# Designed miniproteins, single chains, continued (3), part 63

Each design is a single chain, and the fold is of that chain. pLDDT is the mean over its residues in the fold that is shown.

## One batch from the design tools (miniprotein)

Design m10318
Fold by ESMFold2-Fast:
Structure m10318 (fold): chain A 71 residues (1-71)
Amino acid sequence: MTAEELYAKGQELFDEGMEAYEAGDLERAIELFEEAERLYKEAVDLDPKNRKAAIAATAASIMRVAAEIEK
C-alpha cells in the first residue's frame, strides 16, 4: 500500500471507531482506534513528512485512551 492508501484506510477505521464510541461499544472502538493508529504510523514510516498522518496517529491514540477510561 502507498502512504496515501494507508492514511485513507486509517481514516475509514477512525470514523468507524468514532461511531462505535458514540454507540457505547467501547471494546470495538478501542480495536478500531488501535488499527487506525497502526495504519497512520505505517503511513508516516513510508512518508515521514506526512504531518497529517502523524497528527491522525496521535488523535487515534488519544481516542483509544478515552475509550479505555470510559470502559
Scores: mean pLDDT 85

Design m10319
Fold by ESMFold2-Fast:
Structure m10319 (fold): chain A 92 residues (1-92)
Amino acid sequence: SVADLIGEVIAEIVAEAERLLEADPSISVEELAEWIKKKLEEAVARNPAMGEALTAAVSEMLGRPLSVEEAIELLAGWLAEGLATAHAARLA
């Protein structure tokens, strides 16, 4: 399903982002968010149907309609903040 594809793509991006944080823990949340955003944009460019489904899912979570660009930006920000916070907690 498209939902399964989205889950797989996000899991791969998260795994790569975790490897980046381990290799260079000085990466800022903003830099990590930009990297994740570019990876999501690349995935959506390869599969526009995934972009529509991802946008619908994020819109549902927020209870308001979003553009594809807004959905990608919000998701990238959430993932970056969550990953950076989790990584910092593991080092403490």
Scores: mean pLDDT 83

Design m10320
Fold by ESMFold2-Fast:
Order: sequence, then structure tokens, then C-alpha cells
Structure m10320 (fold): chain A 56 residues (1-56)
Amino acid sequence: MEDVEKYFNDLIEREEKAIEALEPHASPEDRQALAETRKVIEKQRENFKKYIEKKK
């Protein structure tokens, strides 16, 4: 179980980090799009965590 959680979290963290690295170089419009994408990713990470714990 921890292996699956680690793999999923590593993927999410990698994507979030890439988006955060782009934000300083983005226009205000693009920053809004990046912020929305980041919120979606964060929500998916929380949902996955809850799903794993709820499943037990």
C-alpha cells in the first residue's frame, strides 16, 4: 500500500513542482491557468489519500 501511495504522490509532487517553476515566468493569465491546474492536482492527491484510508 505505501508503495502505491509513494508512487502516486511522487508523480503529483513532480507535476506540482514543474507548474510552480513555470509560474514566475508566466503572464497573469497563464498564472491563473497554472493555479487552477495546481488546485486540481492537489484535490486529486487529497482524494486519493482519503480513498486509501477509507477503503480499510
Scores: mean pLDDT 74

Design m10321
Fold by ESMFold2-Fast:
Structure m10321 (fold): chain A 87 residues (1-87)
Amino acid sequence: MSGEMAVHHIERLLKEKKYEEAIEAARASLPEVAADPELLARVKTLLGEAYAKLGKYEEAIAAYEEALALDPENERARKNLEELKAK
């Protein structure tokens, strides 16, 4: 699977509210996107969203912070992290 296809697959699982499957898909895709910081940041952002939906806020925060370390301009990760820290 290409990194772009992996991102689309994870986004589809999140849309279907299959959060545990989204986490597994995101984790499985990490080796495929490891060389591309933008794709890796997108996968980590989606991983954070899946964790947040399951109430795993500590894991969600860590995933968003890792995404922002890879891509500081990732608005989706930044906004989601701000919302979680405001709770």
Scores: mean pLDDT 85

Design m10322
Fold by ESMFold2-Fast:
Structure m10322 (fold): chain A 77 residues (1-77)
Amino acid sequence: MEKRVEELLERARRAIAEGDEEAAEEAWQELVEIMKENPERAREILLRAYEAAARAAKERGDEETAAAAEAAIERAR
């Protein structure tokens, strides 16, 4: 599972950094399925996903998306 989560997080990060909304949504949907099957790890995976999204958004200069992801991290804590 862990290797799959890391692969999906990296895929989502690259997609967001490149502005590929379709690929980002696809990777996110797969992460959601993993979180549903592993609820005890869902919070950890969710936080990692938001951190990756914030990083990628900043990389592409999308400050609005970066701020939204950072706000989601604070709410999930």
Scores: mean pLDDT 77

Design m10323
Fold by ESMFold2-Fast:
Structure m10323 (fold): chain A 121 residues (1-121)
Amino acid sequence: MKKELEEGKKLVKEIVEKLKKEGKKVAIVVEDEELIPLAESLKPVLLVDATKSGKPFSVTLAEALKKAKELGVDLLLVLTLDPSIPTPVGSIIDGLPVLLVNPADVESVKKAPELIEELLK
């Protein structure tokens, strides 16, 4: 698990850095404390720490979406370590592309770039 998590974190970093080089604005929502240092290192235009909210994820996501839209964000990336959530999952919510990624699932992270291309069309 730890070895896979470090590989997945590296891939997430490469994905976000590529998007930033392409002029895309990325917001990040973090659902797990172990992912906070990764999220901070990526220097997103908006960082939401859902671990501290005490609110249901749906409420935290809605608040993050509103702020991201105000900031002109192109992609809201949700980082989770919950193995019960199928990842990657991409959708357009209220006109904003949203992608859920689990860095502990390296094979799923490898599929994220394809979903990002579809979401940003």
Scores: mean pLDDT 82

Design m10324
Fold by ESMFold2-Fast:
Structure m10324 (fold): chain A 57 residues (1-57)
Amino acid sequence: GPAEKERLIEEADRLGARAAIAGHGAEASRLAQQAVKAVEEGDLEKAREYIERLRAL
């Protein structure tokens, strides 16, 4: 639902921003962008996959 979409976007943005500020790599920023795009497209399963990859970094 809408709350889940907002939560996923918020989490992806936080993880991506932290990685970018810390200089941990372009890949983390790319994964965050892909997660947000997936949420916007309604593909919540793909969004969750990208977020899990971000958490694994």
Scores: mean pLDDT 78

Design m10325
Fold by ESMFold2-Fast:
Structure m10325 (fold): chain A 118 residues (1-118)
Amino acid sequence: SLREKAREILEEVEEKIREMEANPETLSEEERRVLAEIRANADAVTAFEGEEAGERFERYAKAMVILIREERFEDALVILRALRGGDREIAEIALGYAGALLGREEEAAAVLREVGVE
């Protein structure tokens, strides 16, 4: 199912993130900067929207960064199509943010348009 495929993608990507965070000495300066900017923005989301919203933003922003870096835009679309409510809304924001952060705004915008976001 679409939900099962999205879960598998998220679990795979979240495992990669855990491995990266467990070995910070192997991260490039750019990767460290990206992770720090995601954390700072997650803290800002927490301040305005609450802790759960901040945690969701950090989760999806990190996942979208990995998917964009690997040019897995179809997998990003699968995740967005599977998500509902607040998770979907935050994941849409996270994809746009990750696209801007990585200089892939046009590709991120194309995925967002496919789910009805302008």
Scores: mean pLDDT 87

Design m10326
Fold by ESMFold2-Fast:
Structure m10326 (fold): chain A 87 residues (1-87)
Amino acid sequence: SEAEKLFKEGLKYFEEEKYEEAIKLFDKAIEIDPEFAEAWLYKGLAYKKLKKYEKALEDFEKAKLIIIEKEDKELEKKLAKEIEKLT
């Protein structure tokens, strides 16, 4: 999907430690698919890398709600670990 393509481009920037550019691509993916839990999760991770912890927590909480609805246990575990590190 187009959302998946944008998300993958964002992951490339995230891997290159270009977190602001990654966030812009994750935002575009979310605009197309607001239920894209991985895009919310990685947007939160990018904000965490930028030390914007409040924004990271907001994005993690949104990802958590979507993950619970979809019963995605692996993403739920990964998200819980990231939230724990912020609190």
Scores: mean pLDDT 86

Design m10327
Fold by ESMFold2-Fast:
Structure m10327 (fold): chain A 74 residues (1-74)
Amino acid sequence: ALAEAQERARRFAEEQLERFKKNPEIPLEEVLREIGRHVARIAAELGADPAQSAAIAAAVLGPAAEMLRASPLP
């Protein structure tokens, strides 16, 4: 369950990273906000405690860092 939640979050973030790379005019803040909402939804569906919620959020850190590097406003 937790591992599946982390994989769902990571996969969504990777999809958003690819979207951002193809359309860099999309505000980075908007993309990160959508990822945050999706992570929160996954955590809520799982009934995650704070530690589990943090683990799910950690799964998106790699894609999020790559989005920051790909930002047109470095």
Scores: mean pLDDT 75

Design m10328
Fold by ESMFold2-Fast:
Order: sequence, then C-alpha cells, then structure tokens
Structure m10328 (fold): chain A 65 residues (1-65)
Amino acid sequence: TNSKINQANNLFNQSNNLTQQGNDYGKKANEDSSTFDQYSQQATDLYTQSLNNKAKGQQILNDTT
C-alpha cells in the first residue's frame, strides 16, 4: 500500500521539521529574556505537534500490516 506508506512518511517528515522549528524557537527563547515565555510556548507547541504527527504515522503503519 504505497499510499499509506507515503502518508506515514509525510507525517514523519513533518514531525522532523516541527522538531527542528521547536529547537529554533527554544534557542530564540534563550537569546532574550523578554521573549522567553513566548518562544518557549511556541517551542512546546511545535514539539507537541511533532509527537502527534509521529503517532499518526505509526498508527497508519500499524493498520497496514
């Protein structure tokens, strides 16, 4: 099922991109104390989205055999 495998791979790629964006915001949070809360929250939200996309990709693979 190439379509399901491609969907899972797309979700894993999105997860990796979201993790990278989260790391970038985490770095920005540490650069200026006035933006710490804002960028830390954005990093946390991106990491949460990354984990959700990873879980969805794994679910698709589990349903495919």
Scores: mean pLDDT 82

Design m10329
Fold by ESMFold2-Fast:
Structure m10329 (fold): chain A 61 residues (1-61)
Amino acid sequence: MTTEETLALNDRISQLPPEERLVLALHLLAGASYEQVAEKLGISVETVRRLLERAREKLGL
């Protein structure tokens, strides 16, 4: 990966609300399942799903 690609992705992620950014990082970058993210953050799987959908929409994924 190029430094430019990494910087662009990191900048876009940093613009997300903290909860959306954290859920996105755990699921997409660390490969954690919805259940694992929910357990780690003390929230419901449904909340994890909603936060991921919002993050993906904002990132154009």
Scores: mean pLDDT 74

Design m10330
Fold by ESMFold2-Fast:
Structure m10330 (fold): chain A 61 residues (1-61)
Amino acid sequence: MEPDEEEINDALALIYLTLAKMDEKKGDFESALEAYEKARQIGTPEIRKEAEELIESVKKK
């Protein structure tokens, strides 16, 4: 019922992933990288791994 700190951080990390994907689609790779990095820092291990893969993908462009 009460959101745990972990649940809040996971939700916030998902928001950052979504914003980063939108920025990437617009060609704003700098903003996308910053948002992916934040998702990596605050997300659960699963979110972190996804963010790391997306960061590497953007850096290869």
Scores: mean pLDDT 77

Design m10331
Fold by ESMFold2-Fast:
Structure m10331 (fold): chain A 88 residues (1-88)
Amino acid sequence: MDEEIEKRIERIKKRAEELVSQYKAEGRTDLIEELKQRAERDGKPFELVLFEHAAREAAKQGNTAEALRYIGDILELELVEEYLKEKE
């Protein structure tokens, strides 16, 4: 596996873990479970569904900078998944 791709995957996972920790601190554990169920139902990575939700919430709150940052995370995750799929 490409070392750069491995580092990107690790970074994405760390960002997702930080966001999950934030939601837990906010008492939003039910949201985390809903997002996990949605990911499983739709056959999507949990991180993708998590970042999509966070981006939409940030946009709804008028926090454009944070919304764009999550969109960046989504694009990086999709590109990493596409790379891994091509290697099959």
Scores: mean pLDDT 81

Design m10332
Fold by ESMFold2-Fast:
Structure m10332 (fold): chain A 62 residues (1-62)
Amino acid sequence: VKETIYKAAYDVAKIALENGDSEEEALEMAKRAIRAVANHFGVELSDEEIEEIAKKAVEDAK
């Protein structure tokens, strides 16, 4: 499940950056994707965990 959450965040961040969105916009989109996937699987993540996954996804997507 964590791999699925990371993959969703990475894919969204990659698309955002390729479309010319800023790193801040890509980070916001990645956080939204993480929340959506976590809610779908019934996984509760802290805001800190969401931030860490989103930052890693954006960094890896560069």
Scores: mean pLDDT 82

Design m10334
Fold by ESMFold2-Fast:
Structure m10334 (fold): chain A 95 residues (1-95)
Amino acid sequence: SAEELLERAEELLKRAEELLKEAEKALEEGDTERAIKLAEEAKRLAEEALRLAMEALKLVPEDDRELILRAIGLALRAIGLQIDAERLIEKAKKL
């Protein structure tokens, strides 16, 4: 169902956010290799979450405004995490 896809997307985004925080800490500690690896995994999870949110949006009834807004919100959050992860990877590679 759309709801199950959105639940999976939310779980992936939570994991991606945790990995990105760990990547930021690794970068602060000078562990650039660990920072890149963690940020790449966070980006991968965010990309999968975006895919699930977009799949859910296709299944949502046109009159279910609340579920549509939830799907859009998760998609935007996933895009934001992908951008943040990419920026961290670029910053780490410069060190």
Scores: mean pLDDT 89

Design m10335
Fold by ESMFold2-Fast:
Structure m10335 (fold): chain A 69 residues (1-69)
Amino acid sequence: MEEAAREAGLEELRRLGVGEEEIERIIREAEERIEEARRRGADESEIRNLENGLETIREVLELLREREK
């Protein structure tokens, strides 16, 4: 279940002391990695896998933001 995986990931991030700012940095680094892959001519499936990873990280950031409210 995707929701259970997100919750487990969020709990691990809390245990490691990773906050919203650090996740925002990870998102920025992931976006740079995707752009680099596109520049070097990576295939569509490779780019799609990177984009899926970024989407998951963005979902974790949204969960952290919701927790603060």
Scores: mean pLDDT 71

Design m10336
Fold by ESMFold2-Fast:
Structure m10336 (fold): chain A 108 residues (1-108)
Amino acid sequence: SAKLAEEGRRLLLEALELDNKYKQTGDEALKKKAEELAQQSVDKFQAALAEDPNNAESWLYLGEAYSLLGDYEKAEEYYDKAVELAPDNPMLHLRRAVTLSLMRREKA
């Protein structure tokens, strides 16, 4: 459902804003709230995808939510689904590459 996907996106954007504030302040309560909202966005996107599994944006945002939650393997899986559905969308390829980079760390 387009409405469920929109509700999920709204929750995810709020979660990302709180996570960014956490990165500036170190306030763990903000991180906890960001993760709570990200989980709520996951529920909305999963419901939306149950109705419309071909919505590439919903797969992308589901990947973004799992990335915020630190589940990079699920984030990569869902980014891959988004790219499969919209292979000519350069933003989906970029988001997947960023997530893979976060999973790989160089040793000093």
Scores: mean pLDDT 82

Design m10337
Fold by ESMFold2-Fast:
Structure m10337 (fold): chain A 57 residues (1-57)
Amino acid sequence: MKEEIEELLERARRLREEAREIRARARTPEEVLEAEILEGVADLVEAVARLIEKKLK
């Protein structure tokens, strides 16, 4: 169970990093929106992982 939480947190970190890269290279509104969506997904994944972690301990 802990390894699953760590995996979720790692995925959130990767998504956030990818969103940062897209945003840095973004030239169109569509690319900016894509980065914002990825960041939002990363935040949600992290929040869920934290909630599960709190329930386990």
Scores: mean pLDDT 79

Design m10339
Fold by ESMFold2-Fast:
Structure m10339 (fold): chain A 100 residues (1-100)
Amino acid sequence: MKKLEAEINLGILQIALGVMITVLEKSLGKKELAEKVREVQDAATELVNKLIEEGKYEEAIEVAEKAIKEVLEIMKLVDEGKYEEAKKKLEELKEELKKL
């Protein structure tokens, strides 16, 4: 049960990040910012997969849910044209994921 929930949460996170990358690159022409989102996607995917492999399903779910919430807030900043704040939040999220 918890393993499937962790995998579903990882899938939701990857979809949210993928949508953000597509919007930044194709709609807004913000290729550098899209690259920062890819760095977050790589870090989050690596961490959540590691936690799942170690049987730490509850921790994997918590990490994925927190990252999804932060990604949605960053998407709001992008929608508002606050690209520098979005970049800072992406860099903070990447560093936080690397420390876990």
Scores: mean pLDDT 84

Design m10340
Fold by ESMFold2-Fast:
Structure m10340 (fold): chain A 89 residues (1-89)
Amino acid sequence: MLPKERVRVELVRNGKVVASDEGVYDPETRSITGERIRLVEEGDRATLTLSPDIKAEVGDVLYINGHFYGTIVAVSPDGVAEVALSGLA
């Protein structure tokens, strides 16, 4: 079992941080749990759940601990977004 770690998640639009949160990454569930930003990874995709005050747009990018993580490719009216992960095969 790998330890859980604290991570900083930033939502970036046109080079500007539009939202950020601090959460806990759990490698066992491949998830980040923050107060305003929650994320669950599955394969090459992640599901992002945002607080109602955060409005994500398609083309927004995510950074985790200052490193590029992925790009938002879909946003649902209920505040759920789909992230394409930056992993190279």
Scores: mean pLDDT 80

Design m10341
Fold by ESMFold2-Fast:
Structure m10341 (fold): chain A 58 residues (1-58)
Amino acid sequence: AMEEKVEEFRKRGLEKVKAAPTLDEKLQAVSDFARELVEAGVPLEEVQRAAIEILKEG
């Protein structure tokens, strides 16, 4: 389901943000995560919310 794919992307995105040693790399990881959600067909509002949450947790 779409929700399962979003959770998979969210988990990978958060891991990448947490693993990134610099702010620039964290922002790149968030950008990559947002692109993956857009390509998966997730609505833009939800993508923006998820990106903010990932950045706050990382």
Scores: mean pLDDT 79

Design m10342
Fold by ESMFold2-Fast:
Structure m10342 (fold): chain A 82 residues (1-82)
Amino acid sequence: EIENLEKAIEYVEEAIKALKEGDKEKAIEYLRKAAEVEPDPELKKRIEKAIELVKEGKVEEALRTAESVKEQLEKKLEELKS
């Protein structure tokens, strides 16, 4: 799970960077990768929501959602001390 959490964080960070650069396609790609490796169904749903927001052109909402997911993933990783 630790390795999956680290990968999910990395993918979400890449997605956030892509969103800030205006690269919607790359953002969707990395969010999809994050959702694939995330074992928590609630966090996975939130990542999938961020994908839908990007597809709808709601970039600001997608960015906020992705940043919130990243914070939750980082908190989980910190609690696991890995």
Scores: mean pLDDT 82

Design m10343
Fold by ESMFold2-Fast:
Structure m10343 (fold): chain A 64 residues (1-64)
Amino acid sequence: APLPSEEELLGIFYLMQAAIAEKYGDYKSAAEYYRKASEHFRRAGNQELADLYEKKAEEYEKKA
């Protein structure tokens, strides 16, 4: 299988940061990281993951 694109790797990186922030109750940072992850997945052509994490960012913005 081909290696992940640079945009996919950046999306995964920000997703990991969002998950860590979420675990520690930092909903503001979690929302910011989910939004960044969404943007990078969109640039990678993965619209499904982009939409998923955009929705997560919106939910965590409401909790912040």
Scores: mean pLDDT 85

Design m10344
Fold by ESMFold2-Fast:
Structure m10344 (fold): chain A 70 residues (1-70)
Amino acid sequence: MKIEVKEGTTIKEVAEKLGISEDEAMKNFNKKIVKPDTKLKAGETYTIEFYEEKDGKLVRKKIEIKAVPE
């Protein structure tokens, strides 16, 4: 799945859009992010990977996040 956000969107706002916790978002980004207020930069591609339980099995989900200029 791919989502687009505006430049300057924070990790906290991304977590809210995905319905996951800020800690889970920070832990599972393709870059090490230590603060929920870390802003995404236009021109960079970010990915987040997390696991959901479905039918008693953990299913790996991968989401691509693209920050676009204003």
Scores: mean pLDDT 72

Design m10345
Fold by ESMFold2-Fast:
Structure m10345 (fold): chain A 93 residues (1-93)
Amino acid sequence: SMAEELELLKKFKELLEKASEEIKKFGEEVKERLLKLGVSEEKAEEAGEIAMGKILYLMTEEGKPLEEALKEARESVKRLEEAIEKEKKEKEE
């Protein structure tokens, strides 16, 4: 029925909005973490946007669920933080 189709569309919209909020929250988390490491605001914001784009790519092109896309993105951010800390130590030598 049309009422059942509208209910399904509403549930789909709610799931999409929840996913969008989680992705945005992750982007803000990435920005904050990089700012704490001494990265400029402009570069930290760009990195957050790239991290959000990676999640969307993994979900749309690779068909990964949000939880798996977030896990992979978090691992990439951890590697980036390790690289920044390594460069910082090398500049102090």
Scores: mean pLDDT 81

Design m10346
Fold by ESMFold2-Fast:
Structure m10346 (fold): chain A 89 residues (1-89)
Amino acid sequence: EKEKEAEEYLKKGREAFRQGNYDEAISYYEKALSLKESAEAYTNLGRAYFAKGDYDKAIEYYRKALELDPTNLAARYGLWEAERKKREA
């Protein structure tokens, strides 16, 4: 039950992200995390913060995703891009 509810919030978060509503996406991803901690939720939080230009928060969440799943290619690439952007700022 909680896992299905977490998946529903991840879906709503991705929809908000697709529309450019990054704060709404973050809110949904945080709700998903409160129900079930997952590398997907952390990766999506990293992407949303990256899209907002908050590279420190993006790095934090991509690292949390990799702590749960070191093989997550999206989180590995996201971390590399966020660290690169922070060095260029």
Scores: mean pLDDT 89

Design m10347
Fold by ESMFold2-Fast:
Structure m10347 (fold): chain A 69 residues (1-69)
Amino acid sequence: SREEFNELVRRAIEAARAGDYEAAVRYLEEAKKLAPNEEARQYVTAGKLAARARRGDLAVAFAEVALTY
């Protein structure tokens, strides 16, 4: 559901802000499976790649954009 997607993305944002990039990646991988549209899926994927690269600010930025779709 969209609410489950939003909750997972918010948890990923919180984890990335805390520097827990492994948790952020896990939440974004689960959110990707529930993405409401292709745009949300692409931004979640970009956020996941940023988190894997330990670029927390970039991961948060992409995840926040995903929530707007």
Scores: mean pLDDT 90

Design m10348
Fold by ESMFold2-Fast:
Structure m10348 (fold): chain A 55 residues (1-55)
Amino acid sequence: DLTPEQREISDLAIKLVRAIWEGNDEEAEKYLEELIARHPELGEQFRRDAEVLRA
């Protein structure tokens, strides 16, 4: 069973991916910033993942 923290990360990651897929850079940046703010230890990974999805 996922912890509440893991569910939050998963939900934000799904929203980020959807925004990138739709070409909504403003929403994508918003969700990326929220993920980094909530989980700064994963911030570098989230930034790299977003760049790969945009490429």
Scores: mean pLDDT 76

Design m10349
Fold by ESMFold2-Fast:
Structure m10349 (fold): chain A 63 residues (1-63)
Amino acid sequence: SEAVIKSLEKTVETDEKLAKELFEKSKELEETDKRKSAVLYTAGGILLAARDIAEELLEKIKK
């Protein structure tokens, strides 16, 4: 489905962008709030995992 392809492509783009922002904020907080830094780092990792799943699904749907 074209709608599914567009949704997955948007997920890949959005999750990659958000993960980068979370990693940047995590680094900023390393010295002042180690707990929050760790949480943001973990959240970024989860978003990258979701991106990878979306990319795998796109590969299967397109070919």
Scores: mean pLDDT 85

Design m10350
Fold by ESMFold2-Fast:
Structure m10350 (fold): chain A 86 residues (1-86)
Amino acid sequence: LEEKIEELEEMIKEKPDQNSYYALGLLYEKLGKLEKAKEYYEKAAELSEKTAPSAKIYYNLAKVYEKLGDEEKAKEYKKKAEEAEK
């Protein structure tokens, strides 16, 4: 896990991309580091919005916000995820 996180962090320094940020979010979420997971999911969502909004990223971001107790943001991202599925 640590080696994979380091590799992905090195990749995003050279070339930031949606998939690498999303993967970092997933890895930090597995480690229970919800604030870090939120940060990387937010970066992934931002890049996703420039190309094509990703329902998967928005659902995971909503889940993390819910776990952090931010119900308003959780609902906001759930709505974005549902809209992105259309």
Scores: mean pLDDT 79

Design m10351
Fold by ESMFold2-Fast:
Structure m10351 (fold): chain A 73 residues (1-73)
Amino acid sequence: SDTQQRAQQVLDLHNQGQQAFKQGDYETAAKYYEQGLQLSPESRLFWFNLAEAYEKLGQTKKAQEYRQKGQEL
């Protein structure tokens, strides 16, 4: 189903984002997490992962905004 296909895409994006993050490629990690968030905006995990990636990139204000939004879910 479309729901199952979307769930698989979300998992794949999360895995790719985590792989990039572990390699220190925080820009690429943020891109994958942003794509995952577009598919699953209710996922607290993507909000927190994206906040952490932006924090590593020195974008402190953006990191705080994403962390706060994830906490509100």
Scores: mean pLDDT 86

Design m10352
Fold by ESMFold2-Fast:
Structure m10352 (fold): chain A 60 residues (1-60)
Amino acid sequence: LEEKAREALINKDIEKLKEIALEYAKKGDYEKAEFLLRKALELFPDDEEVKKLLEEIEKK
């Protein structure tokens, strides 16, 4: 993980985690995007936006 992604996970910054995951996906790094979104979902299991993003990444 990039340093910013690690900091977002430590700070439980769900908005920043989504942003960084989308940047990974945009770069074609779906493995890192999926990993980060799964970690975000572990921290915030009821976040529908994270669930939708993870589902979309898993289709790739």
Scores: mean pLDDT 76

Design m10353
Fold by ESMFold2-Fast:
Parts: sequence; C-alpha cells; structure tokens
Structure m10353 (fold): chain A 79 residues (1-79)
Amino acid sequence: MLEEDRANLRRTAPEVIAELDELIDKIQKGELTDEEKRKALRFAVAAYILATGLSLFDPELAAEVKARIDKLVEAIEKA
C-alpha cells in the first residue's frame, strides 16, 4: 500500500467515526425508520472494510472504527 493511500485512509477514518456516532445517537433517540436502520447497517459494512484496511498499518485507529460499528449494531438490535 502506498503512503498516500495510507494517509487517505487515516483522513477518512475520523469522518466515518463522526457519521457512525451520529447514526448511533439518532438510533438511541428513536429518530430512524426501519429503512434508515437498514441504510445504517450498509454504512457499517463499508466502515468495517475501512477498519480492515486500517488494521494493516494503524491498528489503534482501526479499533476505534470497529468499536463504533459494534455500538451501532448493538443500538439497532435494541431498537
């Protein structure tokens, strides 16, 4: 993986974390429809692919993304 590719993944990760945190908050407030929850799960799959890529060179950042994915899935299951 090129250094530029690694840098791009690191720059993308905070934005993905922010989106996951927003989705978790909305689910906990009961603000999402079942269709929106399905869209949130699809976003979680994309975030998981990002976390897998990050784990090759930035395991701590990968763990942060993965922790948000786990919280999102738990929030959807409880709602």
Scores: mean pLDDT 83

